# Designed miniproteins, single chains, part 56

Each design is a single chain, and the fold is of that chain. pLDDT is the mean over its residues in the fold that is shown.

## One batch from the design tools (miniprotein)

Design m2054
Fold by ESMFold2-Fast:
Structure m2054 (fold): chain A 71 residues (1-71)
Amino acid sequence: DVEEEIERLLREALERLEKAKSVEEINEVVDEALEQLGRLIEERGLDAEQLRLVSERVAELLRKKAELIKK
């Protein structure tokens, strides 16, 4: 299930971000998550609802990145 895979991937990335101790680690976690999502979109041909879910989760991930980098 693509939706479960998207949710799992972003949840794992958010958990890794909580544990990240440097800007370098934060960037690595986010870049890896975005690369994996990009591959998923390319390989699976996601529909409009699945793309909205990806967009929502990416926005959440990027907000968390911004919060952590500002500190």
Scores: mean pLDDT 80

Design m2055
Fold by ESMFold2-Fast:
Structure m2055 (fold): chain A 84 residues (1-84)
Amino acid sequence: ELDERIERLVAELGELMSKARELAKQGYKDEADELIAEVERAVQKASDHQLAGNLEEAYRLLEDAVREARSKVNELQTKVEKDK
């Protein structure tokens, strides 16, 4: 079900935002804040599409947002580990 897939992507973005907030405390505040703002914008756009009945567009936006956020979180986590 597309709605269930969308909910899973939203939950994953929430988890990625939590990780970004933790990375912000470790010296990457500007990069983390930018990632969080991008995720929040994507979730809002996807919500607007869901309310309009455009579930496929909402899914695509969230899927792209998850891929981008995962990449950025992994990059920042790698930088934190190397700084130790």
Scores: mean pLDDT 84

Design m2056
Fold by ESMFold2-Fast:
Parts: sequence; C-alpha cells; structure tokens
Structure m2056 (fold): chain A 69 residues (1-69)
Amino acid sequence: MTVLTFSGKFGEAEVELLKRLQAEILYLGKDSEIVASLKDVTSLKKVILGEDVKYNESLLPEGVEIVRL
C-alpha cells in the first residue's frame, strides 16, 4: 500500500507524482489546499484531510473515502 503525505498547495505536479507512485492513500497536512483535479487518479482509495484543508468535492474521484481529522 502506497501512502503520499503532503503539506501545502496540491497542484498538477503533485497529482502527477500521485499517479506515478500509484498511491492508494493521500494524507494532506494542516492548511493544505487541493487546486488540481484528482479525478483521474484511479489508484486513490482514501484521502485524509488534516485541519483546515481547503478542497472542492468536484476535484475528488468518485467513491474515494474522505477522512477529516
């Protein structure tokens, strides 16, 4: 199982890294922001959102599990 931990602005470069690693879990630290579409990340099963993470639900894949801390 591949987990990517990130803090900051999660953009297109980070999405490409996520795809390359075939990550199944994404952990976003406090005050992070998702600014690029994750819809094409077919490996992704779970997104763990730290405190005050900014995101738009339309950017997330269908059926992904969302956990808020």
Scores: mean pLDDT 84

Design m2057
Fold by ESMFold2-Fast:
Structure m2057 (fold): chain A 64 residues (1-64)
Amino acid sequence: MEFQPGDIVEAVEDYTGKSPAELSFKKGDLLEVLDTSHPDYVLARSLKTGAIGLVPKDKLRKVE
């Protein structure tokens, strides 16, 4: 799934970050994509908490 900086995305399932660099989130949480330079991760900001971190791309879908 291809994302761009500025995209609003939704978590498709719960995720617990495996390192301090990764975000933890719940299914249905909305995030803003900040960077997509990694093949498997995006850098994102949680709209719920304001926290910034890495998120696996396979846990996200675009909103609309």
Scores: mean pLDDT 81

Design m2059
Fold by ESMFold2-Fast:
Structure m2059 (fold): chain A 99 residues (1-99)
Amino acid sequence: MNAEVAAKAMEEALEQARADGVAESTLRTGELVLEGMRFRAENNVKEEELKEKLEELKKKGLEAKKAGKEEEAAKYQEEALFWDAALKADEVGAELLKQ
């Protein structure tokens, strides 16, 4: 699957970034993206379902921020990053295969 290609490329990029001494906060963001890509590679989820999950999380994050719940808002932002990566994984993998 194209998502598997994206996940492999991200895994290799993170390994190189760790070797180059990139900040742990940047590596953490990359790990969340990798987890989303791996989830898509392992699960046959419809694009529409991924889009619905991402939009729901964005809405909940905005509502939490408006209510002053900063920790809850941050959690929804991290979950949104995962689902965004899952949604884009097949597209990223397809692009890599054209090179």
Scores: mean pLDDT 80

Design m2060
Fold by ESMFold2-Fast:
Structure m2060 (fold): chain A 80 residues (1-80)
Amino acid sequence: MRELEVEVRLGMLEIKAGVIITTAKKLGDEETAKKVEELLRETTERVEEAIRAGNLEEAEKILKEGEEELSKIAKEMDEK
């Protein structure tokens, strides 16, 4: 169940990141789009590695960090 919760949250992060990337590209903000793409790639890779190692606590921590950074980027875009 805990592993499924991490996988669901990772999927939600991917969806949210996709919306931000699409919005940034429409606004001509290629830098923000690339930043979010890199954040998603790095977070996904690190979370998957932690899950493979059986370290769900580390996976949850990495995911939380990625979620917080994505929220910060989204807020910065909204303040434009």
Scores: mean pLDDT 82

Design m2061
Fold by ESMFold2-Fast:
Structure m2061 (fold): chain A 71 residues (1-71)
Amino acid sequence: DADLAAGKEAYAAGDYETAIAHYQAAIRKDPTNKEAWANRAKAYLALGKEAEAAIDFLRAGYSVEEIQAVF
């Protein structure tokens, strides 16, 4: 997925807002793409958006206990 790849590049560059936009596009194309949800959660966490990150980690298949280990 080109959007997933572009999101990863933006994240690696520290451009978390751009990464979120690309991951959002990947999710819109395939809402079952758990990798896109997990990566958007990591970008939200990097911006201090803990509530948004927690929701996306749940969508990615993380448990509440696994999410607490990340925070």
Scores: mean pLDDT 84

Design m2062
Fold by ESMFold2-Fast:
Structure m2062 (fold): chain A 56 residues (1-56)
Amino acid sequence: SLPITLEDIEKLSPVEIRRRLAAEAEKAGISYSIFLEKYVLPHLTPEEREKLLEKL
């Protein structure tokens, strides 16, 4: 499953989204920015990516 879904992006606050992604990055043993670039953004559509980045 994806680390974050479109439903999560729509329902969660920006702070909650960042905390969730940071926690998943820590579990993976990598930085937040690398986790976002390698494991999150490539798995989203362009529209989903824009919505996520607007909230961050």
Scores: mean pLDDT 81

Design m2063
Fold by ESMFold2-Fast:
Structure m2063 (fold): chain A 56 residues (1-56)
Amino acid sequence: NDAIAAAVQEVVDQAPSMSPEEVKKLTYERLTAAGASPDVARAAGKHIADATERQQ
């Protein structure tokens, strides 16, 4: 879904400037607002936060 893809991109663009907890929270809020299921939103939030932390 284009809305979910756009929400993911928005979070990814902001993730380097955020803590892992902020990334998880923002991902959950944006993806659920775009119509993603809670399970998908949680999985995406964890994945983006983990990827951002690995860059450090």
Scores: mean pLDDT 78

Design m2065
Fold by ESMFold2-Fast:
Structure m2065 (fold): chain A 60 residues (1-60)
Amino acid sequence: DELIAKLNDPDPEVRLEAARELGEKGDPRYVVPLQRLFNEDPDPEVRRAAAEALKKIAEK
C-alpha cells in the first residue's frame, strides 16, 4: 500500500502527512503500522501525528 510505504519515508514531513491521512481514513488495518511509527520513530512530531491518528481510528 502506497500510504503505508510512506510511513517508512526518510523525510519526516512525508511520514507525518501519511500518518495523518491514515488516521482520517480510519481503517483498523492501519493500527499496527501507526503503532509501530508511534513507538519507533525518532521524530517527536511524527510520533504525535501517529498517536492522534490512532485516537481517530479508535473513536470510529
Scores: mean pLDDT 81

Design m2066
Fold by ESMFold2-Fast:
Structure m2066 (fold): chain A 89 residues (1-89)
Amino acid sequence: KISDEEALKEAEEALRAAEENIEEARRAIEEGDVRKAAIHATAAGVWIIAAEYYASLIKDEEKRKELLERIERLKKEIEEVNKKIDEAK
């Protein structure tokens, strides 16, 4: 069993890691390093899966909804990054 507080902490950590990898992927695209961008975009996707898992464990409906909204925003940012990677191939 994990508490809402622990699940929230883990989800927040996963979201921060996803955001960092999205920024690294964007920087790599600007530098023309498509392979590096793909690695960071993939890592961001893995962290989103972790954030979704921890969000699913939260029993507080309002806290869960807030996390899911942040997750959906980052998923769209990853899709945008992946589109730019595909265009650069």
Scores: mean pLDDT 87

Design m2067
Fold by ESMFold2-Fast:
Structure m2067 (fold): chain A 70 residues (1-70)
Amino acid sequence: MEEEALKIYKEIYERDPEAAKKLHERIRELAEEAVARDPSILDDPEKVERLTREILELLRETLEELKRKE
């Protein structure tokens, strides 16, 4: 999962570095808010996996939009 997310993020960065930086901040905020709202996420692999899937989907959608714009 981490390798896949990093690969997608790198592709976004190569297409639009500024968009990649903004996306990184958004992902960080989303993760921090999720943990602050439910600290048990850190101790629950299923909750971590759900959050990771949401982040991965956001990365994929952003990449697809950048590709569609070209």
Scores: mean pLDDT 77

Design m2068
Fold by ESMFold2-Fast:
Structure m2068 (fold): chain A 71 residues (1-71)
Amino acid sequence: MIDEDELLEALGAMAQAVASLSKEDKFEFTVTDADGTQIHVKAEKKDGILKVTATVTRGDRTITFTSEKKL
């Protein structure tokens, strides 16, 4: 339960790290876990702000996490 929210925050942090190393202002990827959990991550850099959106889908459950960080 709480562990899933912390996992989403960790995934958002990893997406921010990848975006910081990327030459592109936008990137998007999807990861599918062995358990069938699908994680869709979208990151965009605009006006000195990094916005990361992570959507986790497992069966009938979908959770969306959004984080914004000033660069």
Scores: mean pLDDT 68

Design m2069
Fold by ESMFold2-Fast:
Structure m2069 (fold): chain A 70 residues (1-70)
Amino acid sequence: SKVDEAWEELQKKLAEMMEKASPETRKKLAEEWKKTVVELDEALKKGEEEAIKVLEEGLKRMEEIFKKSK
């Protein structure tokens, strides 16, 4: 499903960022991940389109955290 594709993309990019990140940036990424997972659980109750949006916005926020740390 498109939700599974968005989830796989987020996990892949997060893993890449975590591997390259400092301990401080990894902590911030982990906090954003926890927030995104909570939002995803709520969005899944509303439908697939809301879930995809949460995953895409979560990834964007994580990429911004990673970019700002360099």
Scores: mean pLDDT 84

Design m2070
Fold by ESMFold2-Fast:
Structure m2070 (fold): chain A 91 residues (1-91)
Amino acid sequence: SQKERERVLEELLRTLDALRAAGADDPGIVALVEQLARKVEELARNPSKENIREVAILATALGIEVSARGNEELSKLLLEAIRLSDELEKL
C-alpha cells in the first residue's frame, strides 16, 4: 500500500542518515551514502530499470567500502538498509 511504501521509505532514509552519521569521519562513506539516499528517493518517485540499476551499483560500492573498514556498526546499518530496500522494492 501507499502508506506502507511511505513508512518503509522513511525507515530506509533514517537508516541511511544513521549510516552517514556513524561514518561521519570517513568522507568516502559519507559521499556514497548521500549518493545512495538521493538515488533511493529517485527510485521511490520513478521505479525505472535505470534507477534500480543505479541503486544496486551504489549499494554494491558502499558494501565493498564498509567491508574494507571492518566496522561492525557500519556493517549492521548497511545490512538494515539493504533489508529495507528489498522490502520497498517488493511493495
Scores: mean pLDDT 81

Design m2071
Fold by ESMFold2-Fast:
Structure m2071 (fold): chain A 58 residues (1-58)
Amino acid sequence: GGSAEQAAARGAGARAAGEALRNPEAKDYGTLGRQHGLAGDAEAGAAYVALAGRAMGS
């Protein structure tokens, strides 16, 4: 994607990581997402949050 789309994806990933941490069913992936986000790996964090969402939705 373009630069604007990449910036939006990074922002969405960071927000989603925070949201996942509030969900008990996704807690393990949410914790990984937060660890990567805090380490400056926002896109890696977003990937773990996506796994959390998949686990909740099957």
Scores: mean pLDDT 61

Design m2072
Fold by ESMFold2-Fast:
Structure m2072 (fold): chain A 79 residues (1-79)
Amino acid sequence: LDKEIEELKKKIEELEEKIKKKEDVQLNIARIVALELELAYLEMMKEVLEKHNKPLPPAETSEFSAEVLRIILEERKKK
């Protein structure tokens, strides 16, 4: 997760530089929004994994994604 988070942050920085240069501004804004959402998802997944003391299904399965989404939705309801 840390590697994926760092890679997404670097991609966001690269797209921000392109926007400052006025390269495909609208398209690059949309790309940044998509990457920010993916980054938020990975950061929430990391927090959830650190806070929950129960085994998760293997990361390669749809059950893993469903369980992580369930936990994220539960955390959002508390705020």
Scores: mean pLDDT 67

Design m2073
Fold by ESMFold2-Fast:
Structure m2073 (fold): chain A 74 residues (1-74)
Amino acid sequence: SALEESLARLAEEVRERVEELEKRKEEILKGSKEEQKRAVYELLALALLAGAAGDKETAERALKLADELEEHLK
């Protein structure tokens, strides 16, 4: 169905975005505290979307990166 195709595409886009943020981890850590907070919020949203789509691996990767970034905000 069109909905299943749209959901699969969204799941792929979520995975790609998590991979992009993982690749940019060092740049984000060198950025402002506000940039790091935005990345954490985005990763939490991406984790929820990945979880809803059944992509446990992407959800866990997003949460791990969010946790690592949050440690640097203290």
Scores: mean pLDDT 85

Design m2074
Fold by ESMFold2-Fast:
Structure m2074 (fold): chain A 73 residues (1-73)
Amino acid sequence: SDELTAEGSRALKAGEPEKAKELAEKALEKDPNNSKAWYLLGRALKEIAKKDPERREELLEEAEEYFKKALEL
């Protein structure tokens, strides 16, 4: 729902990207065509990647895929 994506965007602003990821995933469970949720998921992974050097490349690659998904919807 739009409420979940709005809450997730607020979580990102608060420095809680893991919470934003969870909220984006919940929004996608309800509607897999929610472009805002795909975009939010990408943003959350990009922020998580900044603090995880071991998984950085993998997380950034996933983020790019999710951004493309958001743009195609």
Scores: mean pLDDT 86

Design m2075
Fold by ESMFold2-Fast:
Structure m2075 (fold): chain A 55 residues (1-55)
Amino acid sequence: SREEAERLLREAIELSLQGKIEEARRLVEKAADLLGTSVEEAGRLAVRLYIEDNS
């Protein structure tokens, strides 16, 4: 579940960087549901994962 959510969030970041904002948003929504959290919290986790992966 958590691994699946993190994969969705990483994919959402890639889509967002490509300008595919609607698709990215839907993946963040799915990840939020899997994590039992808000879309805002899932979005913050996505940004954190991006920073960690690119540090």
Scores: mean pLDDT 84

Design m2076
Fold by ESMFold2-Fast:
Structure m2076 (fold): chain A 70 residues (1-70)
Amino acid sequence: MDAKQQRAKEISLKNADYFDEKAEEALKTGTVAAARTAGQFAAASYYSVGKEKGEEMKAKWDARIAAAEA
């Protein structure tokens, strides 16, 4: 059972990293709206690993989107 939970965490970390990279790309070459959406998915994936990690990722992208909109 522990191996299945470990695999689920690894998938969530991979998804978090993927969406974090997509948010960075969108902020540089796309739209702020696309970056916000990708950042939200990155945070949601980190919440699956731990609340603290999810909150930290959410705060990171909320701050970066706010700076881009200013």
Scores: mean pLDDT 80

Design m2077
Fold by ESMFold2-Fast:
Structure m2077 (fold): chain A 60 residues (1-60)
Amino acid sequence: SEKLKKLLEEYERGIAETERALQEARSDPQLRKNTVLLSFLEAVRDALRAMAEEIKKKLE
């Protein structure tokens, strides 16, 4: 499905963006102390990874 392929690309972009945000937050002395922000970003990343994995299974 073309729609599933585009949705997968969007989730993979979201994963990359969230991982970048996590790296930046962990590298920043002020942001790395914000445990709520870090937990939120990790949860978003993990949710996007789970959704991408489900779409990959449907494209097989």
Scores: mean pLDDT 86

Design m2078
Fold by ESMFold2-Fast:
Structure m2078 (fold): chain A 69 residues (1-69)
Amino acid sequence: SMEEFAELVGERAGLIARTLGAEPEKVEEAKERVKELASKNDFEGALEAVGEVGGEQGKELLETFLKRL
């Protein structure tokens, strides 16, 4: 379902943010924001949202994940 897909993408964004050293509050913010944007099929917005926390590396990691789905 779209909800399950968006949750999966959000969880991955949270994992990426955490791996790149974001604080727990920022990890949760990125997770929820990316989930919201993915649920609207706004993948450019989702990449920008993870980029705010993980920078260019965060964007590349999420883009790679999306291409493998």
Scores: mean pLDDT 85

Design m2079
Fold by ESMFold2-Fast:
Structure m2079 (fold): chain A 64 residues (1-64)
Amino acid sequence: SAAARERFERNVALAREREAANPELAALLREIGEKLREIGDKIQAAIEHARKTGEPISKALSKL
């Protein structure tokens, strides 16, 4: 609906204003997100290695 679209556009504008007011926090959150992605990739690689070698996943994860 038009009302829902206007509310969405208002929320987007407020989010942009908040990011502009605190760009250092926004940058920090992006850096944290990237580090979490790297950790996720390491976990996934360990699980795949465990599947190939028949090693228990818990043991593979303990090597991280």
Scores: mean pLDDT 79

Design m2080
Fold by ESMFold2-Fast:
Structure m2080 (fold): chain A 77 residues (1-77)
Amino acid sequence: MIEELLRRAEELARQAGEAAAAGDYARAVALLDEAARLLEEAAELARRRGDEELAEELERARERVLALRAELAAKAA
């Protein structure tokens, strides 16, 4: 489950990078919102399993995604 969520989040982040490179910041933001949601779900599952180290890594990954999202959202406005 967690591994599948991570693979999907990575693919969405990759697609967001491609959209941003093409100047489609609105699409990039939407893709990053979905990636952040999947990372949040993965972090919750890691915590439920008692894997605090993995949960912290996933929370840091989500923070990085949200920071990029905010930067691209400013360009979309």
Scores: mean pLDDT 86

Design m2081
Fold by ESMFold2-Fast:
Structure m2081 (fold): chain A 92 residues (1-92)
Amino acid sequence: MTDEELAERLIELARKGDEAAIRDFLIANRGETNTLKTEEEIRAAEKELIEKLKKAAEEEKDEIAKKLLKLYEEHGSVLIAMILAEEERRKE
C-alpha cells in the first residue's frame, strides 16, 4: 500500500467530517512508536493536523494527510491511549 493511496483514503474520510472514522483509519495504519515526546504535545499536533485537513484547500490536503499518517506511524500507540481515555471520560 503506497503513501499516496493512504493519503487519498484519509482525505476522503476527512471530507465526510467524521473524526472517529479518520482516527479508526489512522489506528489501522499506525506503526510502532517508542519516543520521549510528551503525550500532550503529540495529541495537540494530531488535533491541529486533523483541523487543517478538514479545512484545507484540495491541493493542500495531500501534504497534510501525509503528515498526519507519519505522526501516527511515529506516535500511534500514545495517541490511541489518549483518545480512548478521553472517550471514556466523555461517556460518563
Scores: mean pLDDT 71

Design m2082
Fold by ESMFold2-Fast:
Structure m2082 (fold): chain A 65 residues (1-65)
Amino acid sequence: VTKEVAAQLRAIGAGVEAGVAVETRYEDGKLVITMTAKTKEDEERLKKAFEEIEKEYGFKFVIKR
């Protein structure tokens, strides 16, 4: 299993648990994960939760409302 596959599965799982929409894509071979938060509180929570995952797997998170 590649780090990218592990990251996608983890992000999808976390998004489902948080009750937010999760979208994953590749741009120029780079993994980009976009989440749509329902509230600013959810947005802040997701940012904090995924800071370490970003550092470990080297992909980017984008959070929208």
Scores: mean pLDDT 64

Design m2083
Fold by ESMFold2-Fast:
Order: sequence, then structure tokens, then C-alpha cells
Structure m2083 (fold): chain A 68 residues (1-68)
Amino acid sequence: SRGRALGEELVASPDAQALWDRLVAEGIDRETLLEILSYVAARDIAEAVGKVLGLSQEEIDRLIEKGL
């Protein structure tokens, strides 16, 4: 979805706060902004859990795809 694509861009951005502020200023709807935040949160959880479990980046990416 658009929220997921923007979430991936935000994570890759050297200045995530500036990008977030731009999206809000552009009037991106609350639902899309929440999708962005949900993706970032899910990725952070998957990365933390995956590192503890010794998972590869591919396995971590799969967890994110499955909605963790």
C-alpha cells in the first residue's frame, strides 16, 4: 500500500523527521500516516526479535511481510 511504501522510504531516509513533517504538511490523511507508523513499529519489533533469535535479514523481512 502507499503507507507501506512511504514507511520503507522513511526508514531509508537520512532525515526521517524531516520527511515525516513534509508528509503531514502536505495533508496526507491520518489513515496513511498510521500505516507508515505501523510499518516502522513492526519493522523495529521484527529486527529486535530477529536479532535475539539469530535470524537472517531475509527471515526478518518475511516476519514483517506476515504482519509482525
Scores: mean pLDDT 76

Design m2084
Fold by ESMFold2-Fast:
Structure m2084 (fold): chain A 85 residues (1-85)
Amino acid sequence: SSLLEKAKKLLEEGKKAFKEGDYEKAAELAQKAIETLEKLPESKEVKLLMAEAYQLLAHAYKALGKTEEAQKYYDKSRKLALEVL
């Protein structure tokens, strides 16, 4: 799916932005990846990518000092990862 490839690209770009210290851009790209994945039918791959995107978003918010928001996204990531077991 072209949407799946778009979501993967957004997630990789977001991870790169995080490594470069651009936490606001990392959060924006993670949110766009989640929004793209929400348009796809649920599958194990989509759930795992969504868990990774929520984890990236949580890491970015923690780096920005938004601790409460970060915790919410860590919880969402963990819940999705457990659903694919």
Scores: mean pLDDT 89

Design m2085
Fold by ESMFold2-Fast:
Structure m2085 (fold): chain A 63 residues (1-63)
Amino acid sequence: MAGDLAEAVEDFEARSDLELSLKKGDLVEVLEVIGDHWVVARNLKTGEVGIVPRSVLRVVERR
């Protein structure tokens, strides 16, 4: 998953400054996988970086 492009399959609202808010359909670059449940991602639309649940993402391009 690190280096992959992924798409948000559902909306996610950040609950802390470490988390990234996403809208369904947003494309993100996966920067790092943290444990089994979280990834560090960059939103390609906004350029914002934060932690999101792995479960809200689907890989669309492996790199």
Scores: mean pLDDT 80

Design m2086
Fold by ESMFold2-Fast:
Structure m2086 (fold): chain A 62 residues (1-62)
Amino acid sequence: SVEEEILKKILELLSDPSVTAEQAYDSVKEWLKKNNIKISEEKLNELIEKALRESALKLAEE
């Protein structure tokens, strides 16, 4: 689904230690615009929060 692809994209960006959470957020927004993907702000924020929590948990456990 589109939501799964967005979440996967955010997680891929955040898996790169040289990429900050803000850079990943901006990159995903730009990617959505370039691919003309229409998603609600609520859904986008929800997916970003999920990805950030997963990324933060991995970093904290490391």
Scores: mean pLDDT 75

Design m2087
Fold by ESMFold2-Fast:
Structure m2087 (fold): chain A 80 residues (1-80)
Amino acid sequence: SVGERVLRAAIEVVEEALKTADPEDQPYLQKALDALREGLASGNAAEGFLKAISYLRKTKNGDEYIEKVIEAAAQAAAEA
């Protein structure tokens, strides 16, 4: 499904961000990752995605993380 592709693309972006993130951003990146994984497991892609974005907004570098997630999600949706 489009929702599954979008969530998987967003998960990859957040997992990569966690590898190099500032320690203060890591707890919210982890919460975003958990929300995306919950959305994938439950089939509620929209809820998982929106929850993840809300956690990313609480990070110091939220604008950068959100931009990368949205770009990856848009690309995944276009390939549907």
Scores: mean pLDDT 87

Design m2088
Fold by ESMFold2-Fast:
Structure m2088 (fold): chain A 94 residues (1-94)
Amino acid sequence: NAEEYFNKGLEYYKEGKYEEALEYYKKVIESKDEKLTAKALYNLGLVYLKLGKEEKAIEAFQEVLTKYPDSEYREEALEKLIELGVKELEKAVS
């Protein structure tokens, strides 16, 4: 169940268990639950940032923007990409 995987990912993230959080957020994405996948992709990006994997974090945030543009997480993902200095998106937000 995608919701159970998401909740486990969030619990591990809050505990600082970033590798375990990563595993469960990936399970949410693999479930193809449209409601939770954009949220899981955004949180996956946050986990990658905690692990120092900036390139993978950027990929996850970009995937929210490109595949889930109507998601409530679109603006949060875009803000993270701007913070990380992804210059190609600065023009797109104007």
Scores: mean pLDDT 80

Design m2089
Fold by ESMFold2-Fast:
Structure m2089 (fold): chain A 54 residues (1-54)
Amino acid sequence: MPVSTETQLRVADARVELTAERGAENVTLADIARRAGVSVATVRAVLSGEVALP
């Protein structure tokens, strides 16, 4: 699904913050989704690089 640039930045920021707080091994896609305020499917799409930019 198409993901906005704002959503991509929010997911990236949430991942960085959670990794700094808990370590990468203790961070799940659900934790990132909750922090960013998006669905797990959206986090997966952003992290897999399935986002089409115009």
Scores: mean pLDDT 73

Design m2091
Fold by ESMFold2-Fast:
Structure m2091 (fold): chain A 60 residues (1-60)
Amino acid sequence: GSGGLAAASGIHEGKLLGLSLDEAIAMIRKSGKASEEALKAVEAAKNLDEALEAAIRQAL
């Protein structure tokens, strides 16, 4: 869904910019475009790679 796609895009951008997981999550929250389910999945991740994979699953 669109909320998962927004989260995946935000994590991917954070990874390209060299942000930490917490910084990338803060940017996604500020955008207001991620679904609550996608945000919870990303917050459960241990690193940016795991967060990106979780967000992609929410985009499907």
Scores: mean pLDDT 83

